# Designed miniproteins, single chains, continued (3): the designs that were tried, part 99

Each design is a single chain, and the fold is of that chain. pLDDT is the mean over its residues in the fold that is shown.

## One batch from the design tools (miniprotein)

Design m11658
Fold by ESMFold2-Fast:
Structure m11658 (fold): chain A 57 residues (1-57)
Amino acid sequence: MEEVAKLILKAETAYHDGNKEEALKYYQEARELAEKTGVQLHPEAQARLDKLIEEAK
């Protein structure tokens, strides 16, 4: 819940700062935490994570 939102904010801040590796790490942590707590990850955050994974290939 709040913890997932904090990780998403950190990921977005890192992405905006141009640090794609750090952004990817925070988005992945947010997804894992959301899965453990039964919280749905926001669709925009999932889309951003998918895009970062593709760019990292």
Scores: mean pLDDT 77

Design m11659
Fold by ESMFold2-Fast:
Structure m11659 (fold): chain A 72 residues (1-72)
Amino acid sequence: DAEAYTARGEEALRAGDYETAIAHYKAALDLDPNHERARRNLARLLAFANGESLETAEARIAARDFTLPAPP
């Protein structure tokens, strides 16, 4: 369920596996688009990874744009 995917995303984020974390948060939001914890965690992760504001990351999620930057 959405809660289980959110928890798996949090574990991946804690491990530094950002691609896996995003995949799990996307799965959570596909099951429950209103899952606040998944949306918040995904927005924070995208903002951090892309060097953008939380506001911009939330707009990307609304547009279903989950792109990460190329690795350095």
Scores: mean pLDDT 78

Design m11660
Fold by ESMFold2-Fast:
Structure m11660 (fold): chain A 65 residues (1-65)
Amino acid sequence: MVREEVRRIAAETAQRLVEMGRTAAAPDAMREVIRVGEELIKSGREEQAVDEARRVAERLIAEAA
């Protein structure tokens, strides 16, 4: 389900940040990825939820690098 995929992306984002030594940023990053996905799901834009969650995840990882 789309919501499960968004939560998986959020967990992967948190794990990547921990691996990069950015452990303090991981909880907020996970919440932001989930928030973006949930907003798109609630507005009936489920097809965009996974893609936007991945974009937010990639942005947060790039900002931490």
Scores: mean pLDDT 83

Design m11661
Fold by ESMFold2-Fast:
Structure m11661 (fold): chain A 68 residues (1-68)
Amino acid sequence: SKTLSLDEFIARYRPLLSPEEAKRVEELKAIVEANKEAPAGSPADQQALAAQRGILGIVFRALARAAA
C-alpha cells in the first residue's frame, strides 16, 4: 500500500522503538489528533505537520539502528 494511516504506521514500527521514543511518538500523535480539523496553513495545522515529521524522524532513526 502506498499510504498507511498514522495509527497503522506507528503500530507497524512500535516494536523498534525504545520506551522513551514510544512515549514521544504518542505525545506527537496526540498533537496530530488534536489539530486534525485545523484549517490548512493555520498555526495548528503547522504544529500537526511538525508532529507528523517528528514521528517519521523517530521511526526512521529506529529503522536505521535496527539495520546497523
Scores: mean pLDDT 81

Design m11662
Fold by ESMFold2-Fast:
Structure m11662 (fold): chain A 79 residues (1-79)
Amino acid sequence: NIDSMISNYNSGQSTINNSSGSSQDTIGSNIQNFIDNMSSNSDTQQQVQDAYNKGVGEGLMMIKNLTQQYSSQVQQSNS
């Protein structure tokens, strides 16, 4: 799932697929609708979109690094 989320970010998508029954799709949709509705100021709209995408990418990369570190730690216990 984390690899899928990173792949979606790297494909330039602002939407993250997280398939639990969580409110995350609603939050992402609301942010996107808010950005779209800010069309009266294109510079501000672009800055908000860039900040959102940057935050998502940094978060996903951090989770990926932690997951890889955990996997490496388990691999070292190879008996």
Scores: mean pLDDT 54

Design m11663
Fold by ESMFold2-Fast:
Structure m11663 (fold): chain A 61 residues (1-61)
Amino acid sequence: AAAGRALADQLHAESRKLFTEYQKAKEAGDEETAKKIFAEMGKRSLAGVDELDALEAATAA
């Protein structure tokens, strides 16, 4: 229970940081950085599904 809480908190903090960076890039007009962050957020959102494929491909090679 306690161990899982710390991991979940880290993932939540990471998402918040990405959102802040995305907002910052949008404000600065940095289109390529904003696009990259948006793609990263999308990838993380699908991490649960992608993790199954990564597991099949041997995550620790």
Scores: mean pLDDT 65

Design m11664
Fold by ESMFold2-Fast:
Structure m11664 (fold): chain A 69 residues (1-69)
Amino acid sequence: MEERQRERREERERAARERLESDSEAGKLSREIGEKLREIGDALQEALEGKRNGDKEKQEEGLKKLEEL
């Protein structure tokens, strides 16, 4: 009977789609947070390296990037 097969297929496709949407939203949020944290880390490292090496320009650039984030 084709109807029972269609219902089961539609249910599975629906459940899979809902799960993909939920995973997609959580994935996007996690990526955005990860990207911002990485940018903060890079800016901090530049500022610290500039301070350590006595490079005022690099230190100021790192601090500016932190303020922009």
Scores: mean pLDDT 73

Design m11665
Fold by ESMFold2-Fast:
Structure m11665 (fold): chain A 55 residues (1-55)
Amino acid sequence: SKEEKLKFLEEQKKLIDEEVARRMARATPEQRSALEAQRKKVDELFEEKKKAILE
């Protein structure tokens, strides 16, 4: 169902966000910039996936 797909997507996003947060906590300024860019791309990708499921 769409609900099961959305729940799975949210759980996947949470795991990725937690891993990025752990890396950010121990990152150098240079690494932090790269991780912020990665987080933005992940956010955009998950928004696109969510829209596809809801359509």
Scores: mean pLDDT 83

Design m11666
Fold by ESMFold2-Fast:
Structure m11666 (fold): chain A 67 residues (1-67)
Amino acid sequence: SKEEEELKKELLKLIAEKLILIGDRIELEQEIKEKGVTPELEEKRKELEEKEKELKKKEEELKEKEK
């Protein structure tokens, strides 16, 4: 089904975005360990938390389509 293929593509995109986010998070934690917690790193943390919320919302939308 074309709908199933489109769903698979969206799932692959979501997985890729999650992997990028994990990488960004690891880099942030490493910078915090080296430099300590700075206002700039605190802003980056908030940005990553916002992206995590967006990805969770996309994941829920994909689950709804599988019903």
Scores: mean pLDDT 81

Design m11667
Fold by ESMFold2-Fast:
Structure m11667 (fold): chain A 67 residues (1-67)
Amino acid sequence: MKAVVYVAGKDPEKIEKAIEKLREMHPDYDIEFVRAKSVEEALKAAKEHMEKTGIPTIVVDADLFLS
């Protein structure tokens, strides 16, 4: 299954940790990870991507995911 995940946060280290954890949790998915500097930026980009491609697109807040 193909999916795109926008991982948002101000801390690059937390973004990378969230990506690694997501890969471990979903090894059977073909996931493209996109890094974003904020949740607001990620939500805007994800909406546009989903409207253009129809590919399932999810936004993850790295700070909340790793809390």
Scores: mean pLDDT 80

Design m11668
Fold by ESMFold2-Fast:
Structure m11668 (fold): chain A 94 residues (1-94)
Amino acid sequence: AAAELRAATKEATKKVLESLQLDEETATAVVRETLTALIEKARALGASDEEIEAAVGRVLIRLTIEALRLNNPEHLRKAELAQEVGLELLREFR
């Protein structure tokens, strides 16, 4: 269970990081789809609400670190929008 959730979180992180190369609207859509799939998979694995929040948080932290590393205002904006999407989804699935 924990190993499968870690693997799913890594896969979600990869997809979300790749979205930084897309336009803002498309990147936001990819983030929403990817985080929704991660939450649904975590629920199917029997993860607690706290474990799901931690998994989504890890994806968003990794995205923010990468955006900061690239030092590009457009990437930082996409990371900010991803954070808003993550909070919305966690509220909806709680």
Scores: mean pLDDT 84

Design m11669
Fold by ESMFold2-Fast:
Structure m11669 (fold): chain A 80 residues (1-80)
Amino acid sequence: SAAEEMEKRLEELKRRGEEAIRNKDLDRVLQVIGDFHSLIDEVRRLRRQGKIPQSVAQRLIDEALRWQYELLEFVRKLQE
């Protein structure tokens, strides 16, 4: 289902983000932040199309935003 595909993509992005932070790879962190933004846009589109329930879409967006926040905090620390 569309929800299962988005869940799988979210988990893949979480793993990539953790690896990028561990390796202190700023370019990869920035790429993953962009990928989370794309995921949020896709989840919103799928919700509009009725392919994902509102509750599932909201949870996916909330998790993606939390991960994006953690990645942005990492970028902030490296730039200070």
Scores: mean pLDDT 88

Design m11670
Fold by ESMFold2-Fast:
Structure m11670 (fold): chain A 77 residues (1-77)
Amino acid sequence: MKQGQEEIDKGDKAYEAGDYRTAALHYIRAARIYAQAGDNEQAKEALEKAVEAAEKYSPEFGEIVRRYAEEAIKKLD
């Protein structure tokens, strides 16, 4: 989905700029878009990127995003 790729691109730009919190949020948005489109592999990849960015921002945010990603992945068919 074009919109999912746009969110990945925004996340990648934020990540390169060291804005890891913004990067994680864009990756979460991409994952939701891909999951809604049935693109489960792209959704999983976006969630993995979100966890990595969140962990670089703070341990607490990393734990929150990791738990979100684990539950989101369980719901993918």
Scores: mean pLDDT 85

Design m11671
Fold by ESMFold2-Fast:
Structure m11671 (fold): chain A 70 residues (1-70)
Amino acid sequence: SAAEEAIRKAEEMIEKGKEELERAKKELDEAAKKGDKKGILRAIGRILRAIGDIFEGELLKRKAEEELKK
């Protein structure tokens, strides 16, 4: 089913986004400890991007799940 494949791809996107978020949070902590202002800004940007990817994945998953109910 195309909807089942869409759910699997959405779940993969969410998982990758969560991994990127954890990595970016770790980079933020390390940059903050070093007083690296550029590193802090870069890490914040990566956190925002990862959150966006997770939200997009969640939206795609919900749409695919709705198609399965039809």
Scores: mean pLDDT 86

Design m11672
Fold by ESMFold2-Fast:
Structure m11672 (fold): chain A 71 residues (1-71)
Amino acid sequence: MAEELGKKWLELLEKLIKEEGPVIEVKSREEAIEALKKVNELWLEMARLTGDPEIIEKTEKEVEEVLKKVE
């Protein structure tokens, strides 16, 4: 169950990266998780660069939820 949900999430993330973010090559589940961690780190850095507390808080919460689902 969790494995299928994680796979669907990674497929969605891969599509979002192709359309909105940097190009990330994903060859295995392990690489996909590493790519996810890198994307989440970039999102956190970008959010913090805005200096907007609402954006920072929302992004931190979303990143934490995503990482918990795939780890």
Scores: mean pLDDT 65

Design m11673
Fold by ESMFold2-Fast:
Structure m11673 (fold): chain A 56 residues (1-56)
Amino acid sequence: GAMEKKAILEEAERRATLHVIQGDLQGAIDYLRELAERYPELKEELERAIESIEKV
């Protein structure tokens, strides 16, 4: 449901942020792309997160 989707996106942001803090931008992007394949309904939100990381 909506709560499950929100929880997945929040977890994705946390893990991607940890990769970015460690200087592993490619690891963050790869992780988010894998999530987009597993959760196609979240692909647009996950791709926005990837774009945000690319601005770092």
Scores: mean pLDDT 79

Design m11674
Fold by ESMFold2-Fast:
Structure m11674 (fold): chain A 62 residues (1-62)
Amino acid sequence: DPRLRELLRLAAVGADVAEHPELAPFDVDGDGVVDGADLWRLADLDGDGTVTEEEALAALAR
């Protein structure tokens, strides 16, 4: 999904969940900000260095 990829790019530069509530599922540490650390946690769980739509959703489901 191109929209999800763009949202993940926004998260890589740091995005407030209050400004972007659609990013709330990617706020893995619950600090109200989705940043590169949250994305790295999602990618690290899979270990392949790529975060896809399915991988992000699967990581959140665990």
Scores: mean pLDDT 61

Design m11675
Fold by ESMFold2-Fast:
Structure m11675 (fold): chain A 60 residues (1-60)
Amino acid sequence: RIEARAAEARARDPEGVAVAREIAETLNKIGDGLDKGLELYKKGASREEAFEVAAKAARS
């Protein structure tokens, strides 16, 4: 089962699990930035402005 493999991975490589969590947090920040850029584009901003805002938000 998937749960059994996940438990094995945690036991075998706890450092790897910590790194994977940090990657997931970074991806969540990128997602938030994309949402902000899309909102600005829907309000009539240019594509270039929307991308700039998205990149800035993702880097915050």
Scores: mean pLDDT 68

Design m11676
Fold by ESMFold2-Fast:
Structure m11676 (fold): chain A 110 residues (1-110)
Amino acid sequence: SYEDLLAAVDALAARLDEIDPRDAVGALHGLFLAALEAELPEEQLLELLDRIIAVLRAILARHPEDLDLLEELIERLRGLRLVALEQGRDEVAARLDELLEEVEARRRAA
């Protein structure tokens, strides 16, 4: 399932100009939540998260002033962070915190 999750992220990345950004963010959230719930090895979770972060940054670069998108992403990242903390995945939670600070800074500047 890890390879299937990576393939799904890559498929979304290939379609960023064709897919609704909110649908893309929702799909990426669902993929990472599924990975956390499947209790994948930490190395695979971190590699998947790094791939997802790169795609999220690409989405935000295409929609730099979409405040509704930024607010939805903030809520989704907070949810994922809570799940990671509940599982004791401190490094995953720390990377989600870093991205959350980046997205919140973008929202303040918009």
Scores: mean pLDDT 87

Design m11677
Fold by ESMFold2-Fast:
Structure m11677 (fold): chain A 80 residues (1-80)
Amino acid sequence: SLEEELKKLERELAIKQAVRAVVKAAIGFLEELLAKETDPERRARLQRELEELKRQLRELEEEIKELEKRIKEVKEKLEE
């Protein structure tokens, strides 16, 4: 059923949106820590963690965009 597929996709989207919110919060926290950090070695570690989280965020944003596109397509089919 298209309605069952829609519900599954909406649940997957909600989970990924929640993960995205957590990753964004972690990025913001690490950026604030990096702004206050004066030790070069600790700055380098924070920078690496920040780069990894930003990479994960980009991947999540792409997955969310694909899910939103699929949801739109299923909704359009349900309106036919």
Scores: mean pLDDT 89

Design m11678
Fold by ESMFold2-Fast:
Structure m11678 (fold): chain A 74 residues (1-74)
Amino acid sequence: RDKLLAEAVKLAKEALKKHFSPELAEKIIARLDELIAAGDYAGALALLRDIAEGVEEKDPELSKKLLELVDQLQ
C-alpha cells in the first residue's frame, strides 16, 4: 500500500538521521531509495525491518511503529 510504504520510509529515514552516524545514515538511506526505485519491495521491507531492530534500544516506540508498518506491508 503506497501510503503505508511512504510512512514506513519516512519513519526509517527519521530513525537513521536521529540514531545513526551521518555516514551510516547516508549509506543506508541511499540503499533504501535504490531498492524502492528498483521495485525491490522485498529488499526494501527487509531493510526497513533491520533499521527498526537497529534502533530498538534507543527508540523502542519508533522501532515498534516501523515494525507494525512493515508487517502491514507483508
Scores: mean pLDDT 81

Design m11679
Fold by ESMFold2-Fast:
Structure m11679 (fold): chain A 71 residues (1-71)
Amino acid sequence: MDEARRLRERGVELDRRGDGVGATREFERAASLAPPSERAEIYRLLGQARARAGDLSGASRAGRLMDEAES
């Protein structure tokens, strides 16, 4: 299985359990390993996890990376 996909799935599970910090870390790793076609979705998930953790500046940065990845 693609490691980026595995990390993304792990991040989603951690976020569902309320571990926003753990989810953020897994999504950051997933984004670094993901093919370009999957990065926008991972940055979207990263931004949501950061916002829930109270990191609004980090969420804003993830949103910008998502827009760049979609372009």
Scores: mean pLDDT 80

Design m11680
Fold by ESMFold2-Fast:
Parts: structure tokens; C-alpha cells; sequence
Structure m11680 (fold): chain A 68 residues (1-68)
């Protein structure tokens, strides 16, 4: 599995964590995805900032756009 494919799989798990209300788990998964594919760093840093600010819906929309 390529680093990109593994990063996208972690982002899918992060979305599932957010749907369960596990914001801290989602942040950890997003940070792991950034380490695997640094080309995603800018949009993933934005998602982490939105999650830390409590804007879960905005973060979910951003992650959805990256997975589509």
C-alpha cells in the first residue's frame, strides 16, 4: 500500500472517529496521515485547527473533500 493510500485510509478512520464524537482520536489519526503523506500537510493542518477550535462540521467537510 502506498503512503498516499495509507494516509487516505487513516483519514477515513478519522471521519469515523468524529462521527462517534472521538475528537482526540480523530486528531491523532489526521496527524499520522500527515506523517505518511506530507503533501497533505496544509489541508490536514487546517482540519486539525478546526477540530481544536470545536468546528467539527467544518473539519468533516474538509476531510470529505480530500477523500472524494
Amino acid sequence: MSPREKALELLRRAREALLRGDVEGAIRLVEQAKELDPSLAAPLDAAIAELRAGRVVTALAGLHDLLE
Scores: mean pLDDT 82

Design m11681
Fold by ESMFold2-Fast:
Structure m11681 (fold): chain A 84 residues (1-84)
Amino acid sequence: SVYKSLLESEDKEIREKAASNLSVIYLNEGKLDEAKKVLLPLLGDKEKSAYFWNALGNIYVAEGKLEEAIKAYEEALKLGYSNA
């Protein structure tokens, strides 16, 4: 898919948007492990975008990890407000 090609982009924001979009597609297909394989490797990056944190929150919701999901969504909101 186009999103898989974008995961190899040199632009970190493009990679995070692609990973976030692809993880949502996998979650909609019921493919939780595939969604995690796309997104969780990016967890090691020093700086993360609002797109990454929102997608991570969606994965945690799918896993039933509501406390972790809330924390991820709060980080996404902070980054969204600071860049507006």
Scores: mean pLDDT 74

Design m11682
Fold by ESMFold2-Fast:
Structure m11682 (fold): chain A 59 residues (1-59)
Amino acid sequence: GKLAVALAPFPKFDENHLALRPGERVEVLEVVDEDWVLAKSLETGEEGLVPKSLLRFLP
């Protein structure tokens, strides 16, 4: 998948969401819609939904 970095903190609201810390690197596994992606944290190995707007995609 595409690599990205978190621009802001995001809390784990439930089991379907991924918690993010600023600067955390993730792999985008699936684009769910215009606002949400399924991502995997490269630091924790956890997977979940995160807002696409909180991610900076890497080249």
Scores: mean pLDDT 83

Design m11684
Fold by ESMFold2-Fast:
Structure m11684 (fold): chain A 68 residues (1-68)
Amino acid sequence: SLDELIKKAKEGDPEARGEVSQLLVQYLKSSDPEKQKQAEKLLETLGITKEQLEAAVAAGRAAARELG
């Protein structure tokens, strides 16, 4: 579940942190206002900005491109 994934991310699991970051970006880009609000609340709870989240996802994509 999303809640369990967030819990693992808060506990320092790097895989869970990556998955949460991807989900947050997906939710923020969703046309569903509930998903956007949920993502914004999660960003607030985690103490990160949208810019920090987007930078982290972009860095992950760059690393994946260098490997592939």
Scores: mean pLDDT 72

Design m11685
Fold by ESMFold2-Fast:
Structure m11685 (fold): chain A 59 residues (1-59)
Amino acid sequence: GPGDAAGAAGLAAGGGAPVTAAQAREIARKSGIPEEAVADTVGLSGDDAATRAAILAGG
């Protein structure tokens, strides 16, 4: 279905987190660390399940 409001909210958020899913994947590639370990390392704590899923899905 349509998701224009959700899309606008995500874009408006515009990065408050220190590392995005894409940046975490890039760090994994550079460091040779599996993306699962990077997902844990970026300080995911409970509510960041979506970010963790995005990182892992990207690998």
Scores: mean pLDDT 54

Design m11686
Fold by ESMFold2-Fast:
Structure m11686 (fold): chain A 94 residues (1-94)
Amino acid sequence: KAEEYLKLGEKYLEEGDYKKAAEYYEKAAEEYEKEGDYKKAAELYEKAGKLYELIGDYEKAAEYYEKAGEMYEKTGDYEKAAEYYEKARKLRAK
């Protein structure tokens, strides 16, 4: 299930449909989070956040950077967690 969403995200990214790519990376991240693969979930929430930022949806970008930070905290990567929380804070300050 997570792998299918990841493939769809890659497909839409290659086609230049950044909104659909972000939506499928988000779905893939949610499935990896449910499976306890917090590292993959973090990477995919990060990809979704970057794509939302590219299309100017700063609220969603901040939301998914915060989720990436939460996943990095769960893996013990507090440095990356702090980095993504800071990215989210800066986007919300716009």
Scores: mean pLDDT 85

Design m11687
Fold by ESMFold2-Fast:
Structure m11687 (fold): chain A 97 residues (1-97)
Amino acid sequence: MSKEELQKEVDEGIAAILVGLGNLFAKKGNYEEAIELYERAIEVYPEYADAWANLGEVYLKQGNYEKAVEYAEKALELDPENEKAKKTLEEAKKKLA
């Protein structure tokens, strides 16, 4: 494995840990802390679709449907099979209709 490939795996691992921590805060209703952790995950590894999907879900829960659509669509651009992003996009679009 190249140094570049190894760095990508490390960045993916860090992003996954940050998303996991963000999920713990989101579960408790601490959405501001969850958003900060998901944003840090995206800074570390912008291609991590789960971080974008979780941002969309938190904005959906806060009633910010426009941001929920934006972040869910970004997650689906990175991973078209992301179930959380698909669900978030559907629910947010229903609220905007």
Scores: mean pLDDT 88

Design m11688
Fold by ESMFold2-Fast:
Structure m11688 (fold): chain A 68 residues (1-68)
Amino acid sequence: SIEEELEKFVKEVREILEKYKEGKISKEEAIEKINELRDKMLEKFKDDPEVAELVQIIADIAIQEIEK
């Protein structure tokens, strides 16, 4: 379902942020991984603009948090 895919996406983004905050991955690697997950979700839901908007918002917030 869309809900299950969004929940999985949020969980994977959170895991990337946790690894970055723990010093396990670089800023560049964290951003690359988030962008990869975003692009995969956008391709999967290319015909669902509401899901695409949510995915972009989640990824943008996470990247902004890393770039601070």
Scores: mean pLDDT 87

Design m11689
Fold by ESMFold2-Fast:
Structure m11689 (fold): chain A 77 residues (1-77)
Amino acid sequence: SLEEKADKLEEEGISLVTDPELQKKARELFEKLREAIKNKDYKTASEYEQELFDLLKDNPEAREKFAEAARLYIKSA
């Protein structure tokens, strides 16, 4: 399913963040992003996505995994 693929991409993105504090913040921000997507609040989702990408500005591979996961969650909603 799209959700299963998105879950895998989310975990891959998290795994690419090696700093424990950044990993924790990335996980929290992505949870907020997922909740906004679930609620069809795309303005709030976009704001959390931007905050997450700013947090991960030096980790483009992690950002790409999270971006694809978010895209699949939107498609599954």
Scores: mean pLDDT 86

Design m11690
Fold by ESMFold2-Fast:
Structure m11690 (fold): chain A 67 residues (1-67)
Amino acid sequence: MIDEIVAEADKRLEELAKQGASNEEIMRLAHEAGDRLIEAGASPETAANYEVALALRAVGVQVEKWL
C-alpha cells in the first residue's frame, strides 16, 4: 500500500538523517521510495511529490541537529 511504502521510507530516511547520512544518500533513498510508489500504482506526479516531501523532511531532521 502507498501509505506503508511512505511510512517505511520516512522512518528509514529519518534514521539515516539522524546518523548523519549525506544529502546524496538521502536523495537516493527518496528516489527509491518514489520508484516503489510507482510500482504500487501511484501516478508519477504523486510519486514525485512524496519523493520531494520525504527528502525535505529528512534534510530538516539534519538541520535541526545543527541548531
Scores: mean pLDDT 77

Design m11691
Fold by ESMFold2-Fast:
Structure m11691 (fold): chain A 94 residues (1-94)
Amino acid sequence: SSLKEEAIELLEEAARLAEENGLLGLAQYLRDVKEQLSKETDIEKQLELVEEVLTLLGAEARFSKDPEVVERMRRLARRLREIAEKLRELLEQS
């Protein structure tokens, strides 16, 4: 799948994790970004959306009292960061 498709899958996984743990605002935000990303064709704007999510996930992980939930969210954030790095590489080659 494309980098965008991988990011969409990770956003859905993060949204489900947030929803299952009562972080309903975070879950809705992640689904809204997923919808925006699915329609976005510009790589620079795709990168901006992924970086916005990474900033928020870094803050929001601190609201969970469950260390397992925090670690699972950090793992999803690491995978999103790898996608952001690959999107930056594509912009540098354009």
Scores: mean pLDDT 82

Design m11692
Fold by ESMFold2-Fast:
Structure m11692 (fold): chain A 67 residues (1-67)
Amino acid sequence: MELEAEIKVALARMHFEIAKRLEDPEEAKEMLERALELLEELEREGVELSEEDRRLKEEAKRKLEEL
């Protein structure tokens, strides 16, 4: 369980970093949506996100509203 959660967090962070480097809004949106989905799934399963991951979730939501 814990290892799966750590992998999902790492994947969410990777998708977010890729999104920040993408120039195409549609591709950036797809990466941000995947990052957000992974973090929301972890919260639904009762995993408490770190402060860094919570900030990433908030920033991803904000960027999605801008795209």
Scores: mean pLDDT 78

Design m11693
Fold by ESMFold2-Fast:
Structure m11693 (fold): chain A 64 residues (1-64)
Amino acid sequence: MVKKLKLLAKSYKGLSEGYELMAQNFRAEGDEELAKKYEEQAKKYKELSNKLEKEARELEEKLK
């Protein structure tokens, strides 16, 4: 269980970073609307990643 939570958190962190890069590219192209949309997705996945990392730590402490 814990290993799967850590892998999922890592995947969401990667997605967040990918969306941040896409948002920067869209801003450079002048596509402000798409840039903001991708920034929102990046923030969402970063929050999900942080939540899953916290849950994984709590489970690890409990399984000790």
Scores: mean pLDDT 81

Design m11694
Fold by ESMFold2-Fast:
Structure m11694 (fold): chain A 61 residues (1-61)
Amino acid sequence: MTPEEIAEKLREYYEKHLKPLVKNNPEFQAELDEFLERVEKGEIPDPRLLEAYLKWAEALK
C-alpha cells in the first residue's frame, strides 16, 4: 500500500467508528488530521504496523 492509500483507509475508519466519539472534541479531531497528514507524507517509520492496524480496523466492521 502507498502512504496515501493507507491514509484514505484510516480516514474511512475514523469517519465510521471514531467520528461519533470525537464529535464534541475538536482537539482530538485536529490530532487525527495531523496523524493522517504524517501518514500521507510517509513519516510513519513502520508501514507493517499500519497494515496490522488496518487489518484490525477491518475486523471491527
Scores: mean pLDDT 64

Design m11695
Fold by ESMFold2-Fast:
Structure m11695 (fold): chain A 66 residues (1-66)
Amino acid sequence: MEEGEAFVEELKPKAEEARKNKDRKTGLELLVEAVEKGLELARKLNLVDPESEARVRALIAEVRAK
């Protein structure tokens, strides 16, 4: 459980770094791929909380919108 939260927190700085590198499409694709893998793993481990899933979806939508 703690590892899952740490993983989500780790994705935030990675998204910001991708934005700074000016590779928005590459950064977005990497973020989406990492999130999809994380969500599938979390579902298999029954670590998916509705709040965590909503936060991840909101982060993806925010990155795509900007």
Scores: mean pLDDT 65

